# Designs tried in a protein design run: designed miniproteins, single chains, continued (3). Part 33

Each design is a single chain, and the fold is of that chain. pLDDT is the mean over its residues in the fold that is shown.

## One batch from the design tools (miniprotein)

Design m9123
Fold by ESMFold2-Fast:
Structure m9123 (fold): chain A 79 residues (1-79)
Amino acid sequence: GVQIVQLLQLLASEDAATRQTALKELEKLGDAAVEPILLYLTSLVEAGQTAKAEHIASILLASHNTALRTAAVKFLSQL
């Protein structure tokens, strides 16, 4: 939903505290975040924002949350 998109946008923030808060909120969503994350990152690539999508995916890969890492791996495998 809109909230997940906002959290994903905050992962690209220059403020480390903002990035940490957004990542923790996405981790709480777990498996429910996987499909919305994939849809959002794919939409960024379609809009020509591939570098931004890859940056967000790299942050998700660094997460200790299996669902977030799974979403990032699935997305990067499609590039």
Scores: mean pLDDT 83

Design m9124
Fold by ESMFold2-Fast:
Structure m9124 (fold): chain A 100 residues (1-100)
Amino acid sequence: DARRKAIDARLANLDRELDQATPEEQVKILEAEVKEFKAQVEYAKRHPVSKEDLQLLLDEIDRLIARAERLKQRYPEFQSRVDEIIAELKKIKEELEKLL
Protein backbone atom coordinates (compact mmCIF):
# COMPACT_ATOMS: atom_id res chain seq x y z
CA ASP A 1 0.00 0.00 0.00
CA ALA A 2 1.57 3.26 -1.21
CA ARG A 3 -0.12 5.41 1.48
CA ARG A 4 1.04 3.13 4.32
CA LYS A 5 4.59 3.13 2.89
CA ALA A 6 4.52 6.94 2.70
CA ILE A 7 3.33 7.16 6.34
CA ASP A 8 5.97 4.64 7.44
CA ALA A 9 8.63 6.73 5.65
CA ARG A 10 7.31 9.94 7.29
CA LEU A 11 7.36 8.34 10.75
CA ALA A 12 10.87 6.93 10.15
CA ASN A 13 12.02 10.46 9.22
CA LEU A 14 10.27 11.84 12.33
CA ASP A 15 12.02 9.20 14.50
CA ARG A 16 15.41 10.25 13.04
CA GLU A 17 14.61 13.94 13.67
CA LEU A 18 13.60 13.14 17.26
CA ASP A 19 16.76 11.04 17.83
CA GLN A 20 18.94 14.00 16.72
CA ALA A 21 16.98 16.59 18.76
CA THR A 22 17.58 17.68 22.35
CA PRO A 23 14.99 16.38 24.88
CA GLU A 24 13.32 19.83 25.00
CA GLU A 25 13.17 19.96 21.18
CA GLN A 26 11.69 16.41 21.15
CA VAL A 27 8.85 17.57 23.45
CA LYS A 28 8.21 20.60 21.18
CA ILE A 29 8.15 18.38 18.06
CA LEU A 30 5.61 16.03 19.70
CA GLU A 31 3.48 19.04 20.80
CA ALA A 32 3.46 20.22 17.16
CA GLU A 33 2.37 16.72 16.03
CA VAL A 34 -0.54 16.84 18.54
CA LYS A 35 -1.63 20.18 17.03
CA GLU A 36 -1.48 18.66 13.52
CA PHE A 37 -3.58 15.63 14.57
CA LYS A 38 -6.19 17.93 16.16
CA ALA A 39 -6.53 19.63 12.75
CA GLN A 40 -6.87 16.19 11.07
CA VAL A 41 -9.68 15.22 13.50
CA GLU A 42 -11.59 18.47 12.82
CA TYR A 43 -11.18 17.87 9.08
CA ALA A 44 -12.40 14.24 9.40
CA LYS A 45 -15.49 15.36 11.36
CA ARG A 46 -16.50 17.80 8.56
CA HIS A 47 -15.39 15.74 5.54
CA PRO A 48 -15.94 11.98 5.17
CA VAL A 49 -12.60 10.15 5.11
CA SER A 50 -12.16 6.48 4.18
CA LYS A 51 -11.94 3.81 6.89
CA GLU A 52 -8.49 2.98 5.47
CA ASP A 53 -7.28 6.59 5.97
CA LEU A 54 -8.79 6.68 9.49
CA GLN A 55 -6.99 3.42 10.35
CA LEU A 56 -3.69 4.87 9.05
CA LEU A 57 -4.17 7.93 11.30
CA LEU A 58 -4.94 5.67 14.28
CA ASP A 59 -1.81 3.58 13.61
CA GLU A 60 0.30 6.77 13.36
CA ILE A 61 -1.11 8.07 16.67
CA ASP A 62 -0.34 4.74 18.41
CA ARG A 63 3.28 4.95 17.23
CA LEU A 64 3.57 8.54 18.54
CA ILE A 65 2.10 7.50 21.93
CA ALA A 66 4.74 4.74 22.13
CA ARG A 67 7.48 7.27 21.27
CA ALA A 68 6.19 9.71 23.92
CA GLU A 69 6.14 6.94 26.57
CA ARG A 70 9.81 6.13 25.78
CA LEU A 71 10.74 9.85 25.95
CA LYS A 72 9.08 10.11 29.39
CA GLN A 73 11.01 7.06 30.67
CA ARG A 74 14.34 8.43 29.36
CA TYR A 75 13.79 12.06 30.53
CA PRO A 76 11.61 12.11 33.69
CA GLU A 77 12.12 15.90 34.01
CA PHE A 78 9.71 16.32 31.06
CA GLN A 79 7.11 13.91 32.52
CA SER A 80 4.36 16.55 33.03
CA ARG A 81 4.54 17.89 29.45
CA VAL A 82 4.86 14.39 27.94
CA ASP A 83 1.87 13.15 30.01
CA GLU A 84 -0.17 16.04 28.53
CA ILE A 85 0.96 15.00 25.01
CA ILE A 86 -0.03 11.36 25.66
CA ALA A 87 -3.42 12.42 27.10
CA GLU A 88 -4.14 14.64 24.06
CA LEU A 89 -3.10 11.88 21.61
CA LYS A 90 -5.35 9.36 23.42
CA LYS A 91 -8.26 11.84 23.25
CA ILE A 92 -7.63 12.34 19.51
CA LYS A 93 -7.54 8.55 19.06
CA GLU A 94 -10.93 8.17 20.82
CA GLU A 95 -12.47 10.90 18.60
CA LEU A 96 -11.15 9.22 15.41
CA GLU A 97 -12.35 5.77 16.55
CA LYS A 98 -15.91 7.18 16.84
CA LEU A 99 -15.73 7.96 13.08
CA LEU A 100 -15.04 4.29 12.19
Scores: mean pLDDT 83

Design m9125
Fold by ESMFold2-Fast:
Structure m9125 (fold): chain A 79 residues (1-79)
Amino acid sequence: SAEFEAQVAALARRLVEAAEAGDLAAFDATAAELIALLRSQGLPESDIANVEGTLERAREILKRDPARAAEILRQAAGL
């Protein structure tokens, strides 16, 4: 639905902002919200696993290169 797509886009923007700020706590909290939303909407586990993989890669990169982590998240979210 349009509301679901808007909510995913809002969470993706929050992840980008947290990554740019190097805010690991905000990143982790927002990532958990995104995964919970995707599960609640019945997305296939394979799709959820792909999102989790992208988030884990971005999380590791943001410790060293916040700007690169943010770019990965923008590309993955189509932002």
Scores: mean pLDDT 88

Design m9126
Fold by ESMFold2-Fast:
Structure m9126 (fold): chain A 90 residues (1-90)
Amino acid sequence: NDLEKAIKAFLNENYEEALKYAEKAIEKNEKSDKELAAQAYLVAAGAYSSLGEYDKAHEYVKKAKELAKSIGKSLEDIQKKTIELIEKIK
């Protein structure tokens, strides 16, 4: 899926491609699967940070936190799930 493609691109240091797929995952899932969308926001934040776009990285972490809170989860819960997915893809 688009989130897995974003993570693979990120692991290959292709940050522009990681952003492309993370944004697609956000668009498709922001209303229907808020947990997946929150994970996609965190992947995008990582890519922005790697590109030196720290203000955008901070904004995307905030969006992930807001989505997590809306479904009764913490940012830490979403980070944990994202790390688990990264380890599975590696």
Scores: mean pLDDT 87

Design m9127
Fold by ESMFold2-Fast:
Structure m9127 (fold): chain A 68 residues (1-68)
Amino acid sequence: FQEALDLLRKKIAEKTGIKEEDLEEVAVTRHPDIVSVLFKTKEGKLYAASYNKETGDIGVAEVTAPAA
């Protein structure tokens, strides 16, 4: 799953224009076939990214403000 984490970080950087070094890992959830990571930017924006190892599918979505 380490390769998946690296790939997700790069995908967010490509889509948002934010440097990988400016993406802070807030949470990582590991499932047998799915790796999900929540990243926080320096501006406080959150991005959720997931990689499905079985299908090779990659999802990236901006997350609204964290639930209070």
Scores: mean pLDDT 73

Design m9128
Fold by ESMFold2-Fast:
Formats: C-alpha cells, sequence, structure tokens
Structure m9128 (fold): chain A 73 residues (1-73)
C-alpha cells in the first residue's frame, strides 16, 4: 500500500526551514524523503532541529516528532 509522506523541519526557534512531500511504497522510501528534507536543513546553521513526519496510508494517519542535531562543518 502506498504511504503518503510529509516531512517538515523546524529550527530551534520554530521556523520552517525545509519540507518534503511524496509517496513511498515502504519504509526505505519514507527514509529517503526524510533524508532529502534533512539535507536541505543541513545547508543552514548548525543547531537543534525538530522533525515532524506525517504518514497517511489508506484510512490511517499518524504524526511523529523527533529532534536532530546538525553540527558545524
Amino acid sequence: MPIHVRVKVYDENGNLVAEGEGVADDGEGVQRLLEEALKKASEGPAGKYKVVIELTQGDESQTSEGEVEIKEK
């Protein structure tokens, strides 16, 4: 079953700095979309970011939140 994926990345001040949306057939596709959004965020300043992932599959919808720390280059 295809999974509709929306990923949003917020900085420590709550500003939206990156987002991605797509369709995945499995967890690998979901992970790829997440990595693309995080790559966009990593072009910005080092710091803590909040990642919000919304998954919709059929009648099921779930939202998960996590934190990622991006280190200086």
Scores: mean pLDDT 77

Design m9129
Fold by ESMFold2-Fast:
Structure m9129 (fold): chain A 92 residues (1-92)
Amino acid sequence: VEEYIKKVEEETKRTVRLLREAGKEEEAERVEELGKKAIEAIKKGDSDKGIEYGSLAVQLASEAAREAGNEEALREAAELGIYISRAAIAAG
């Protein structure tokens, strides 16, 4: 689980940075908050809440990236989703 949690932390930071660079400051702050909540839920073994918060973070990041036309941010949002799913499954 620790390995996937570290990946979720890394991908959240990258996604937030790219959204800020794209001028999506408010969305970046919300993605950071949701990513942190997803990690906290996963650490507690609450896979359902981990997926819920993580899915919201990915949806928001993807929408913001599309509005900005930032393909790199969109790819990072997809990577974030993959690692959130893996971390939640590993947590049980």
Scores: mean pLDDT 83

Design m9130
Fold by ESMFold2-Fast:
Structure m9130 (fold): chain A 74 residues (1-74)
Amino acid sequence: MEKYREIVRLIEELAAGLRELAAEAGESLSLPEPEELAKRYIESAGPEEALRRLREALAALPLARELLRAGITA
């Protein structure tokens, strides 16, 4: 249960960051509910791997933002 709640929390944070990036690019991003995404990801990768990958993805958001801004200004 604890890992599931943490995965949902990380997905919520990642989704918020991705929506912000999409908005900066003039796009809208439609995503399933965090709970549904967590369920699907756990079913495909397992809870431990899902946690690891989500933490890595969240840590990469600042770089993704920098790359997006560089692309927009070019």
Scores: mean pLDDT 76

Design m9131
Fold by ESMFold2-Fast:
Structure m9131 (fold): chain A 74 residues (1-74)
Amino acid sequence: SKMVKQLEKNIKLLIDFISTQDPETAEALMYHYLQSLFRLYPDKRDEILALVRKQAETQSDDIRAAIDKALARI
């Protein structure tokens, strides 16, 4: 859907940004943004999580581990 494409674009831009940070900061930013996304789209949690995992696959092992840590905290 059009909304899913916009979410994918926004999540990609966000993950591109956090990939420029150290792993600790990347984890904190990812956690903060996930909480914000879940508040804005409470009916889209599973779709958001799938899009985040998909975009995380394009990142380095350190950043992927930081994202996985953030996901484990929600």
Scores: mean pLDDT 85

Design m9132
Fold by ESMFold2-Fast:
Structure m9132 (fold): chain A 81 residues (1-81)
Amino acid sequence: EEEILEELSSLSFSEQLEILSKILSKSPLPSEEITEYLEKIGEAIEKNDKKKLAEIILELAKKSGLSEEEIRELIEEVKEK
């Protein structure tokens, strides 16, 4: 998990947002919970806080039922562009 957080934090904002979009499109979470995450994401972007955005992405991915391997696959996918 620590390694995944470090990898997510090393990504550009564009790459982080691409991963986030993919997670949200597959997320089984209720709309209310998704809205709360979107507010937190907006704050992290406004503050240019890549580490905070990475933490939010990792938390959202875990709550959405993604495995560490699935998260790593998303990281590799965005890096290949």
Scores: mean pLDDT 78

Design m9133
Fold by ESMFold2-Fast:
Structure m9133 (fold): chain A 57 residues (1-57)
Amino acid sequence: TQQLLQQAQQDLDLTAELSKKSTELSVDKKGIMEGASLGVQAIKYAVTSVSNLNLAK
């Protein structure tokens, strides 16, 4: 579904911003972990979106 692709894009943007903020707060392990978690979720949504689009063919 195209909506899942949009979701993946949003999660990727959020991950990039969070990763940048984690770098500024190098001592803040929580920020680093949260950034990594969002990255994994973004990839999951992207893969699911591509899979659904391929099925639509």
Scores: mean pLDDT 65

Design m9134
Fold by ESMFold2-Fast:
Structure m9134 (fold): chain A 74 residues (1-74)
Amino acid sequence: MSKEEEVEKLIEEVERKALAATFAALAANPDMSDEEVLALLRERLAEEYARAKEEHPEFADLLKAPEVRLLPAL
């Protein structure tokens, strides 16, 4: 696969893991406010991107959190 395809797939995996963790937390704590849910999602995204950068330092500069993409959907 190309370098671009590897980065794209890695970003998709990061986003998927962050969303899954956020939904699991919401299911365990349904009384969470919208602000708390958004804060948790952002925190999980930052954690997953940081981990991906550590595991793939060659792609570190290409792994950026797409905050604009998520804000309109939430």
Scores: mean pLDDT 71

Design m9135
Fold by ESMFold2-Fast:
Structure m9135 (fold): chain A 58 residues (1-58)
Amino acid sequence: SSLEEKVRAALKERGITEPEHIEEAIAIAEGFVAVGFPEDLAVKMAVGIVETEVEFRR
């Protein structure tokens, strides 16, 4: 889907290439869209959450 491609592209630009993190971000973005957030905002929120988690977990 367009959502999945946008999430993958945004994570790649941030150097996040691990499948686990990509799958997590896609799931978070899909969750935000399901709750009613616009797709572009859902992608930004999901990517920001996963980027922050990667930074603080490692």
Scores: mean pLDDT 83

Design m9136
Fold by ESMFold2-Fast:
Structure m9136 (fold): chain A 78 residues (1-78)
Amino acid sequence: KLEELIKKLAELLRKAGVPEEEIKEWEERIRNKEGITYLILELEMLIDILYEEGKISEEERKELLEILKEIKELIKKD
């Protein structure tokens, strides 16, 4: 479940032109569950920037935010 969400997040960020090194760093931080609240805030800010720059659609922004919400909820249940 968590790995499927990480894969979807990575795919959408890659389509938006986010560097592979940054995507890989966030994937590892999510898997390690360290500083997750701060990590989610960083990713939400990135999504807002990508939307303002026209790199993602409103629909893709909504999907990305929902993925982050699900990741946060799954990690908090463990």
Scores: mean pLDDT 80

Design m9137
Fold by ESMFold2-Fast:
Structure m9137 (fold): chain A 76 residues (1-76)
Amino acid sequence: SSIIEEIEQVVKEIEKITDEIKANPKASEDQKTTMESIAIRAKKYLELAKASTDKEKQENLLKLMKALLNRGKKIL
């Protein structure tokens, strides 16, 4: 599914941001903990999307995922 592929790409972007924050010696522990929480939540949304046959539910999960990505970008 193209929606699942798009969600998977968003998860990869979130994981990249998580790695960048972890590699940054100036990043606070709060920034690292918040980004880890975002990455865990994103992976849970991906699993819910894969388990669902409901297109509307998958679209809503993609929107929630994009909101998590935007939050992660602001932490950087």
Scores: mean pLDDT 85

Design m9138
Fold by ESMFold2-Fast:
Structure m9138 (fold): chain A 71 residues (1-71)
Amino acid sequence: AAAEVAALQAQTDALSAQMKEEGTRLAIEAGKAFKEDPEKGEKVQEEMKRLMDEAMARMAELQRQADALAS
């Protein structure tokens, strides 16, 4: 139903916003870490990419559920 689709869209939007904010914070943290210790900076970047990939997979699943409900 429309209400369920709206709820899934809201979850997708919230997750997207959280990932954007966290990605920005982690990018700054990685930059600082690279200046102090390049190995630590690389590890922070790898963790950021992993979290982003998992978030993208979750968003794709929420979108599929919304599309199914809209049909």
Scores: mean pLDDT 78

Design m9139
Fold by ESMFold2-Fast:
Structure m9139 (fold): chain A 82 residues (1-82)
Amino acid sequence: PPTTVVARVTAKPGQGEAAEAAITALAAETPGALDYLVNRVGPTVLGVAALFADRAAAEAFVRGIAALPEVESVEARILEAP
């Protein structure tokens, strides 16, 4: 089922802009990504909202964010459509 990711991402100090670019690129490259929005809400804090075709794509995206060298931490919720 279509699956939404809502995440708060904390970038490493000085890496907020680089993290935004990297997460945006990752979303564009994730198979099954239907829509996405990545916004900087602070110098090192980003808000991410993304819609995926299924949970596996959503989980791969969250795992991908956590693996980015610019990212310190990720707090994510994965929500399947009913």
Scores: mean pLDDT 86

Design m9140
Fold by ESMFold2-Fast:
Structure m9140 (fold): chain A 77 residues (1-77)
Amino acid sequence: SEDDLFKKGEDYFNKGNYLDALKVYLELLKKFPNTDRKEEIAKKFYEVAEFFRSRNLYGVAEEVINLLKKLFPDSKL
């Protein structure tokens, strides 16, 4: 279910497994394209990008931000 996928993504995110969390969120968006969780998931992508930027991993951060912009073009993040 959508809720099960979201919980799985949150579990990875809370453990610091950010890339695995983003993969689960991507699966959720593909299976449930009209989800009410779009802005919440967009915020998760932004937080992951900021984490990698804070570690001077600018290439990974840029890839995450580019994916965020493609998936959530109407987001203000």
Scores: mean pLDDT 85

Design m9141
Fold by ESMFold2-Fast:
Structure m9141 (fold): chain A 68 residues (1-68)
Amino acid sequence: DLDAARQRIVDALLTIPSVSADQAQAIADRIVQLYQQGKLSRADVDRIVATASDPAKFSGVVIRAIAD
C-alpha cells in the first residue's frame, strides 16, 4: 500500500536526528513521485523501508535513489 509505505518512510526519516518533520514529508513525497514516474520499482521502495532500521544505510539508499 503506497500510503502505508509513505508513512513508514516518514517514520524512518524522523529517526535521523538532523531531519525535521517537514524535511521527512518532502523526502517521502519525492520517493513516492519517483516511484510513480517508474524511476523506483516497488522492490526499491520496499528496500528503502526495510533499511530504515539502520539510519546510515537508510540515508545512503534514499539519497542514491533520489539523486538518480
Scores: mean pLDDT 70

Design m9142
Fold by ESMFold2-Fast:
Structure m9142 (fold): chain A 71 residues (1-71)
Amino acid sequence: MHLEKGIEAARKGDGESAIEHFQRAAREAESPEARRYLIRAIGAVQQGDYEKAIEYARRALEAERRYREER
């Protein structure tokens, strides 16, 4: 669960690990909306805004769940 690992890394302030996990989650994401949120989460980590990164990652998780359930 790369998205959950990315969120945990961001909570710990581990930006490098968070970006790696979010990039992998984006590669595996089936939802285009989830992928867009993960790109925004990576951008937030790069700016040092870990709270915003976690928010975007949570939105990505929700978008991915909706997409997979409606298919």
Scores: mean pLDDT 84

Design m9143
Fold by ESMFold2-Fast:
Order: structure tokens, then C-alpha cells, then sequence
Structure m9143 (fold): chain A 78 residues (1-78)
């Protein structure tokens, strides 16, 4: 079930369990994809910040489950 997979990924990104994904949680996730890396470069931080902004459709500074689900479905179409 696609929705179940999206929910599992959202929970994995939502490290503090507050029901939203902060910019720092998104940065932590991208950093975790490369075990050789201790921190993101300034260029990588800008990319992650842009991704967070693109997903945050209502502009409240955090990614809700609904915004993440919509973005993820669009991402899978590419």
C-alpha cells in the first residue's frame, strides 16, 4: 500500500514524533543517507532547504503529513 509506505517514511523523518517534519529533521535524513558524512556542505544545505520549501505548500515552516504525501506521490510519477 503506497499510503502505508509514505506514512512509514514520514515517521522515519519525524525523529522527535511531533507529527511534522522540520528543516533540521529533513537535513538529518539527507545526512543519514551518506554514512561517511558528518555534516552537509553549504551547497547541500541550500538544496535541502529548497526541497523543504517546495514541500511546505502552506508556508508554515514545517512539512505536514498531507504536504509530504502529495509531494511523494508527484516524486514517484517521475
Amino acid sequence: DLDAKIEELFKKLDKNGDGVISLEELKDYFLSLNPEKKELTPEEERVVEQIHRDIDKNGDGVISYEEFREWYKIFLEN
Scores: mean pLDDT 76

Design m9144
Fold by ESMFold2-Fast:
Structure m9144 (fold): chain A 85 residues (1-85)
Amino acid sequence: MAVKEELLEAVREYLGLPESTPDEEVEKLVIELVKEAIEAGDLSELEKAEEALKENKEKAKELPEEKREEIIAFGEAYVELVRKA
């Protein structure tokens, strides 16, 4: 599950968390962010997430490989979490 591993790394880097931060703690933070969006009662949240992922994939084509992989992995994992929540 490369997408999940890349998301956890990207979130740790994005939030400035120590590398030693447990995966469970990082996932908890991501789940809380998704839950907060759902609690807003926006039924289009999944559509917005899918559109953002599509935009990120297009923009990623113009970025260095390292940045491209991080952005795509984050977007894909976010869409998966929104679908499950």
Scores: mean pLDDT 61

Design m9145
Fold by ESMFold2-Fast:
Structure m9145 (fold): chain A 90 residues (1-90)
Amino acid sequence: SKTAELLKSPNKEDQKKALYEELVNIIDLLASEHKILNEEQIKELKEIAKKLLKNDKDLDEIQDILNRYIEALRNKKYEEVEKIKKEIEK
């Protein structure tokens, strides 16, 4: 696929773009699976993924953070959601 080819690119920006597209697909799948996420929360997850990629976090770390965020939302732990958002801003 185009995404797989971009991931092999020596260009760091092309790799980040491909990783972001992969993360968007993962987020859309997670939103479909859980059905607890509204459109605004899905948008926030995509922005989180973009910000973490900009901060050179690897894919495994990004997926862990996204899973923790979704789990906090699922369990209505809004203080934990805010804590995760603050962690991302660092």
Scores: mean pLDDT 73

Design m9146
Fold by ESMFold2-Fast:
Structure m9146 (fold): chain A 72 residues (1-72)
Amino acid sequence: SVRVVGLEMRGIAELLEGNNQGAADLFEEAARVAAEQGDEALSLRLLSKSYRLRGDDAKAAAYEEKARAVES
């Protein structure tokens, strides 16, 4: 959706400025919007990106695994 894409683009802009926390917050918001729109796989992938940026590699890997399972 346009809303999810807009939040992802803002997250990427924050990453380019070195703001990992701001990027993580934007990807988490994008994940919530994706979930509200019924796109569970996209929501889980965005949560994975958010947790990786926060340094939680275990949660990032878990959400990535769940996203792959939903798309299968």
Scores: mean pLDDT 87

Design m9147
Fold by ESMFold2-Fast:
Structure m9147 (fold): chain A 70 residues (1-70)
Amino acid sequence: SMPALSAREQELLALQGEGFELVKAGAPKEELIRIAARILELERGRELLEQIAKETGVSVGALTKERRKL
C-alpha cells in the first residue's frame, strides 16, 4: 500500500486539482496566481518561511513575493 499523505501533502494535492480545474475553465490570471502562490508556499518549506518571518519581522506573504523574484 502507498504510504499515507501528510496533511500538507493532501492540501497540496487538493490545490493542484483546483488549479487544474481553474485552468480548464479559463479562470482569470489573478485566480491562477493566488493558487500558484499557495502551492509554492507549501512546496518550498513552510517551516523555513515561518522561521525567517519570525527572525526578520517580515510577513510570510512578503517573503513569498521575494522568493518569486527570478
Scores: mean pLDDT 65

Design m9148
Fold by ESMFold2-Fast:
Structure m9148 (fold): chain A 75 residues (1-75)
Amino acid sequence: GELEEAVAALARAAPTPEGRRQIGKAIEAANQGNLEEARKHLQEAADIGVKNGNVTEEEGNKLVEEALAALERYS
């Protein structure tokens, strides 16, 4: 589904244990209604992808916005 696709895209950008932990924390925060904390954790995952050279900062920011929008709709 849309949520799984958005989360998977960010996970592919940050394919590390730390990237996976940050995505998991974002999902947990969104399920608690805390979209501000979800954004912070998604941004940390995207920053890992940028540091690893998997995405640009612009691409990482787009992945964060897409994942956050999906979490907001499906949490």
Scores: mean pLDDT 85

Design m9149
Fold by ESMFold2-Fast:
Structure m9149 (fold): chain A 80 residues (1-80)
Amino acid sequence: SEMERLIDETLERLLKAKTPEEKREVIREFLERLEELGYSREEILRAVQRLVGRLSEHLSPAELDELEQVTGEVLAEHLA
């Protein structure tokens, strides 16, 4: 599906991102692309959960904590 391709692309971009600011921008663009494709808030939240779940297999605990904090902040700003 388009959502699965977007999750895969975003996963790769997040693994290459070096700063919290870069990670925030990648997540913001991910949310905006899902909104443009017409996904509901519930579907977007589920996609974010799947993205974070897949990233948890590739990141250290410290990197995962940083990602979860950034993700939560972007979600609060865009899906409020």
Scores: mean pLDDT 83

Design m9150
Fold by ESMFold2-Fast:
Structure m9150 (fold): chain A 75 residues (1-75)
Amino acid sequence: MLEEEIQKAKDQAERAVRAAGRSLAAGAPTVRVEFTYDTEEIANAAKEAVQRALAEMRAALPPDAGTIEVEVKKK
């Protein structure tokens, strides 16, 4: 069901961004995370979740922490 896939994508994106944040806190200079989804609807939902999680994670990280680069794309 599309709604379940959207929720799964949001949860997956949020967890990946938080994991990347932990890697930055441990001294990683840059973390790249890529997501590919079969539909634009799922990709857009994941993109919104990523933006929200990135804002929260950046607020929690020290100012000298590295960067998180996220790419969300559709097949």
Scores: mean pLDDT 77

Design m9151
Fold by ESMFold2-Fast:
Structure m9151 (fold): chain A 114 residues (1-114)
Amino acid sequence: MGKEGLEAAKKGDAEKAGEAARKAAEYAKSGGDGLEGSEEAGEAASGAASAAGKTGSVETAEAAGEAGRAAVEQAKRHPESGVEGAVHATAAGISGAGGGMSAGIKTGKEPVAA
C-alpha cells in the first residue's frame, strides 16, 4: 500500500495517492503488521503530501494527514520494533502533515489539520 501511494504520487495522480494513503491509514489503525503497517502509512502519507502540494488538492492533503497520524499511532503501539524503524515512520508522518498544510496555503484556504 505505501509503495502504491508513492508510485501514484510520482505519476502526479493525486486521487490515487490520497486513496492509497486512506487505505494505509485504515490498515495501520487495525494493528495489522505492527511497525510495517506504520512504515507503509508513513510512506503513503509522504506520497499523498507531495501530490497534494503539487496539485493543491485539499482532499489528498487530508488523506496525507490521516495516514501520518495513523503511522505515528501504530509506531507507539509497537515500541519494541526498534528505534530506527519508529523514527523513520514518525518522520514520514510529520512530512505528510507538513504537505497537507502546504496544500491548504496553495489553494488559498485554511491549512488542513494533520
Scores: mean pLDDT 62

Design m9152
Fold by ESMFold2-Fast:
Structure m9152 (fold): chain A 64 residues (1-64)
Amino acid sequence: SDKIAEILELLRKGTPEDIMRAIDLVKQMNEEEKEELKKAVLEIEDPRVRGRAMAVLGSVGIVL
């Protein structure tokens, strides 16, 4: 979805402002969108970006 693509781009950029914006978008997601986001995060090829994304999602209570 467009929202997931935006979140992934924000997590890739990794500035504090981008991370906070990504967290705000995640908080607006329903359970189906969160499951789609989890799958997208696990498919990130760069292990550093994937690890950062997993840490950010964990900080808002999303278990991967």
Scores: mean pLDDT 82

Design m9153
Fold by ESMFold2-Fast:
Structure m9153 (fold): chain A 103 residues (1-103)
Amino acid sequence: SSSLGAEIGLDPNEINNLVDQAIDYIRKGDGEGAVKTVTELANKILEAAKTASPEQIDLAILLLRELKLSLVELALKNGLEETAEQIRAIFDEAIATLEKLRA
């Protein structure tokens, strides 16, 4: 995730910090904190993509898909089924937004 973030012009440390915060909230059972952090993460990637090249947008879509798979699975493993569906919806909306920009 950090290397993909760097390739789209994001600070890898900022992406890693948001991912680590989301993981921490999920492990603590704080679904609201997890959803808020995932929303901030997705919005950060979407904002970077507004000035990105088509190739960088493709990398941003790949990053969002990777994060969706990892964080949804982690939420499900921690018994946060509603949180997992909310995380899925946030990333699916962000991916759809980038796919429209790419088209």
Scores: mean pLDDT 84

Design m9154
Fold by ESMFold2-Fast:
Structure m9154 (fold): chain A 86 residues (1-86)
Amino acid sequence: MKRELMRKYLKLLQKKIPELTEEEIEEIVENEEADESALKSAIEFLENPEEILKELAEKHGVDLEELKKKLEELIKEEKELLEKKK
């Protein structure tokens, strides 16, 4: 089951990153271990990002548009930090 979830996740990523080859996907599926719940959450986010953001907004009583803006700022900050570490 974990390998099937990893394969599903990587195939969803391949749609956004077409440079990711089928051979690389199978190599990652065979060699990498991942938490099943984390993979399920990542798959759900890739398939329905708006639905997950809406659920989080409702759970925490915040505006969906404000939550989207904060997440975009956090992603931008994380990308800048990763670039500085390379």
Scores: mean pLDDT 68

Design m9155
Fold by ESMFold2-Fast:
Structure m9155 (fold): chain A 68 residues (1-68)
Amino acid sequence: VKLKVTALSSTTAKFSADSGKLVVKTSKKEYSAENGSITIEIEDDDVPKVFVDGKEVNPMEDAEIVYV
């Protein structure tokens, strides 16, 4: 089970998994990406935004990315 960083800049990091399932957990709900991609972006207000398979998750500061 391996994660790849596919793009990294001062404001963006993109992750993909070779196999398995990536899950973003927040206090409000969960998002799953099966062999999909997770993108983290930092906007001008320095609040990170997380995208799972192109869908935005607003994780707040307590979100976690879990490989399952």
Scores: mean pLDDT 54

Design m9156
Fold by ESMFold2-Fast:
Structure m9156 (fold): chain A 88 residues (1-88)
Amino acid sequence: RDAVDALAEQAVQSLADGVNKILSALSSPENYEAGVNAALGYLDRTIQAMQDVVATTDDDRWIRDTVIASAQQLKDDLRAEQAARQAA
């Protein structure tokens, strides 16, 4: 249980790190939209890849479902950041 939770958390941290690196690497307004679109595409591809996983064990299902849920949450966070930047 704890080992499975740790692996799922590591995958979630990797997703967040990837998104943040894409956003923080951008310095020009012209690149911002492309970066947001790249991050959203990265998350969408991760969700689709996880949905294609044949999870026969409970542990595999937990990791799959946790990664999908976290990727969806990161998409919401990314859209909130985009809205905040537009309002600034």
Scores: mean pLDDT 75

Design m9157
Fold by ESMFold2-Fast:
Structure m9157 (fold): chain A 64 residues (1-64)
Amino acid sequence: DLIEKIREHAEEVARKLEEKYGKKTFVEVELNEKGNLTVSVRFENDPVTKEIEEAREKVEEKKK
């Protein structure tokens, strides 16, 4: 499976980045119905990652 191999490779790159920079990462792999593949690796301290985390916290408060 090509998509699975691409994901595994992206995760290997993410691990190496974690070891080099001492920051946690996460990998996003998205294949849309049109066959476009997007692979993204983000650091824990990335502004986009922080914004997503803050949005999740606000949603959790609204659930109560």
Scores: mean pLDDT 66

Design m9158
Fold by ESMFold2-Fast:
Structure m9158 (fold): chain A 65 residues (1-65)
Amino acid sequence: SGAELLAEAVRLAVAAGADPAAIEAAIRHALAGDAEGAARALEAGGVPPDVAREIAELLLEAARL
């Protein structure tokens, strides 16, 4: 389900060192269909670029379900 995929993406972001504000910003970008914005928000929160991109894709998938 979308809720389960969202929970998984959030767990991965926390494990990668993202703060709550960065995760919230990434979720808002994903809800708007903005993968690049979601990835940039995670990067600003301390997530490495490649990991941020993968989490952003999961957040977009969750937002579309």
Scores: mean pLDDT 85

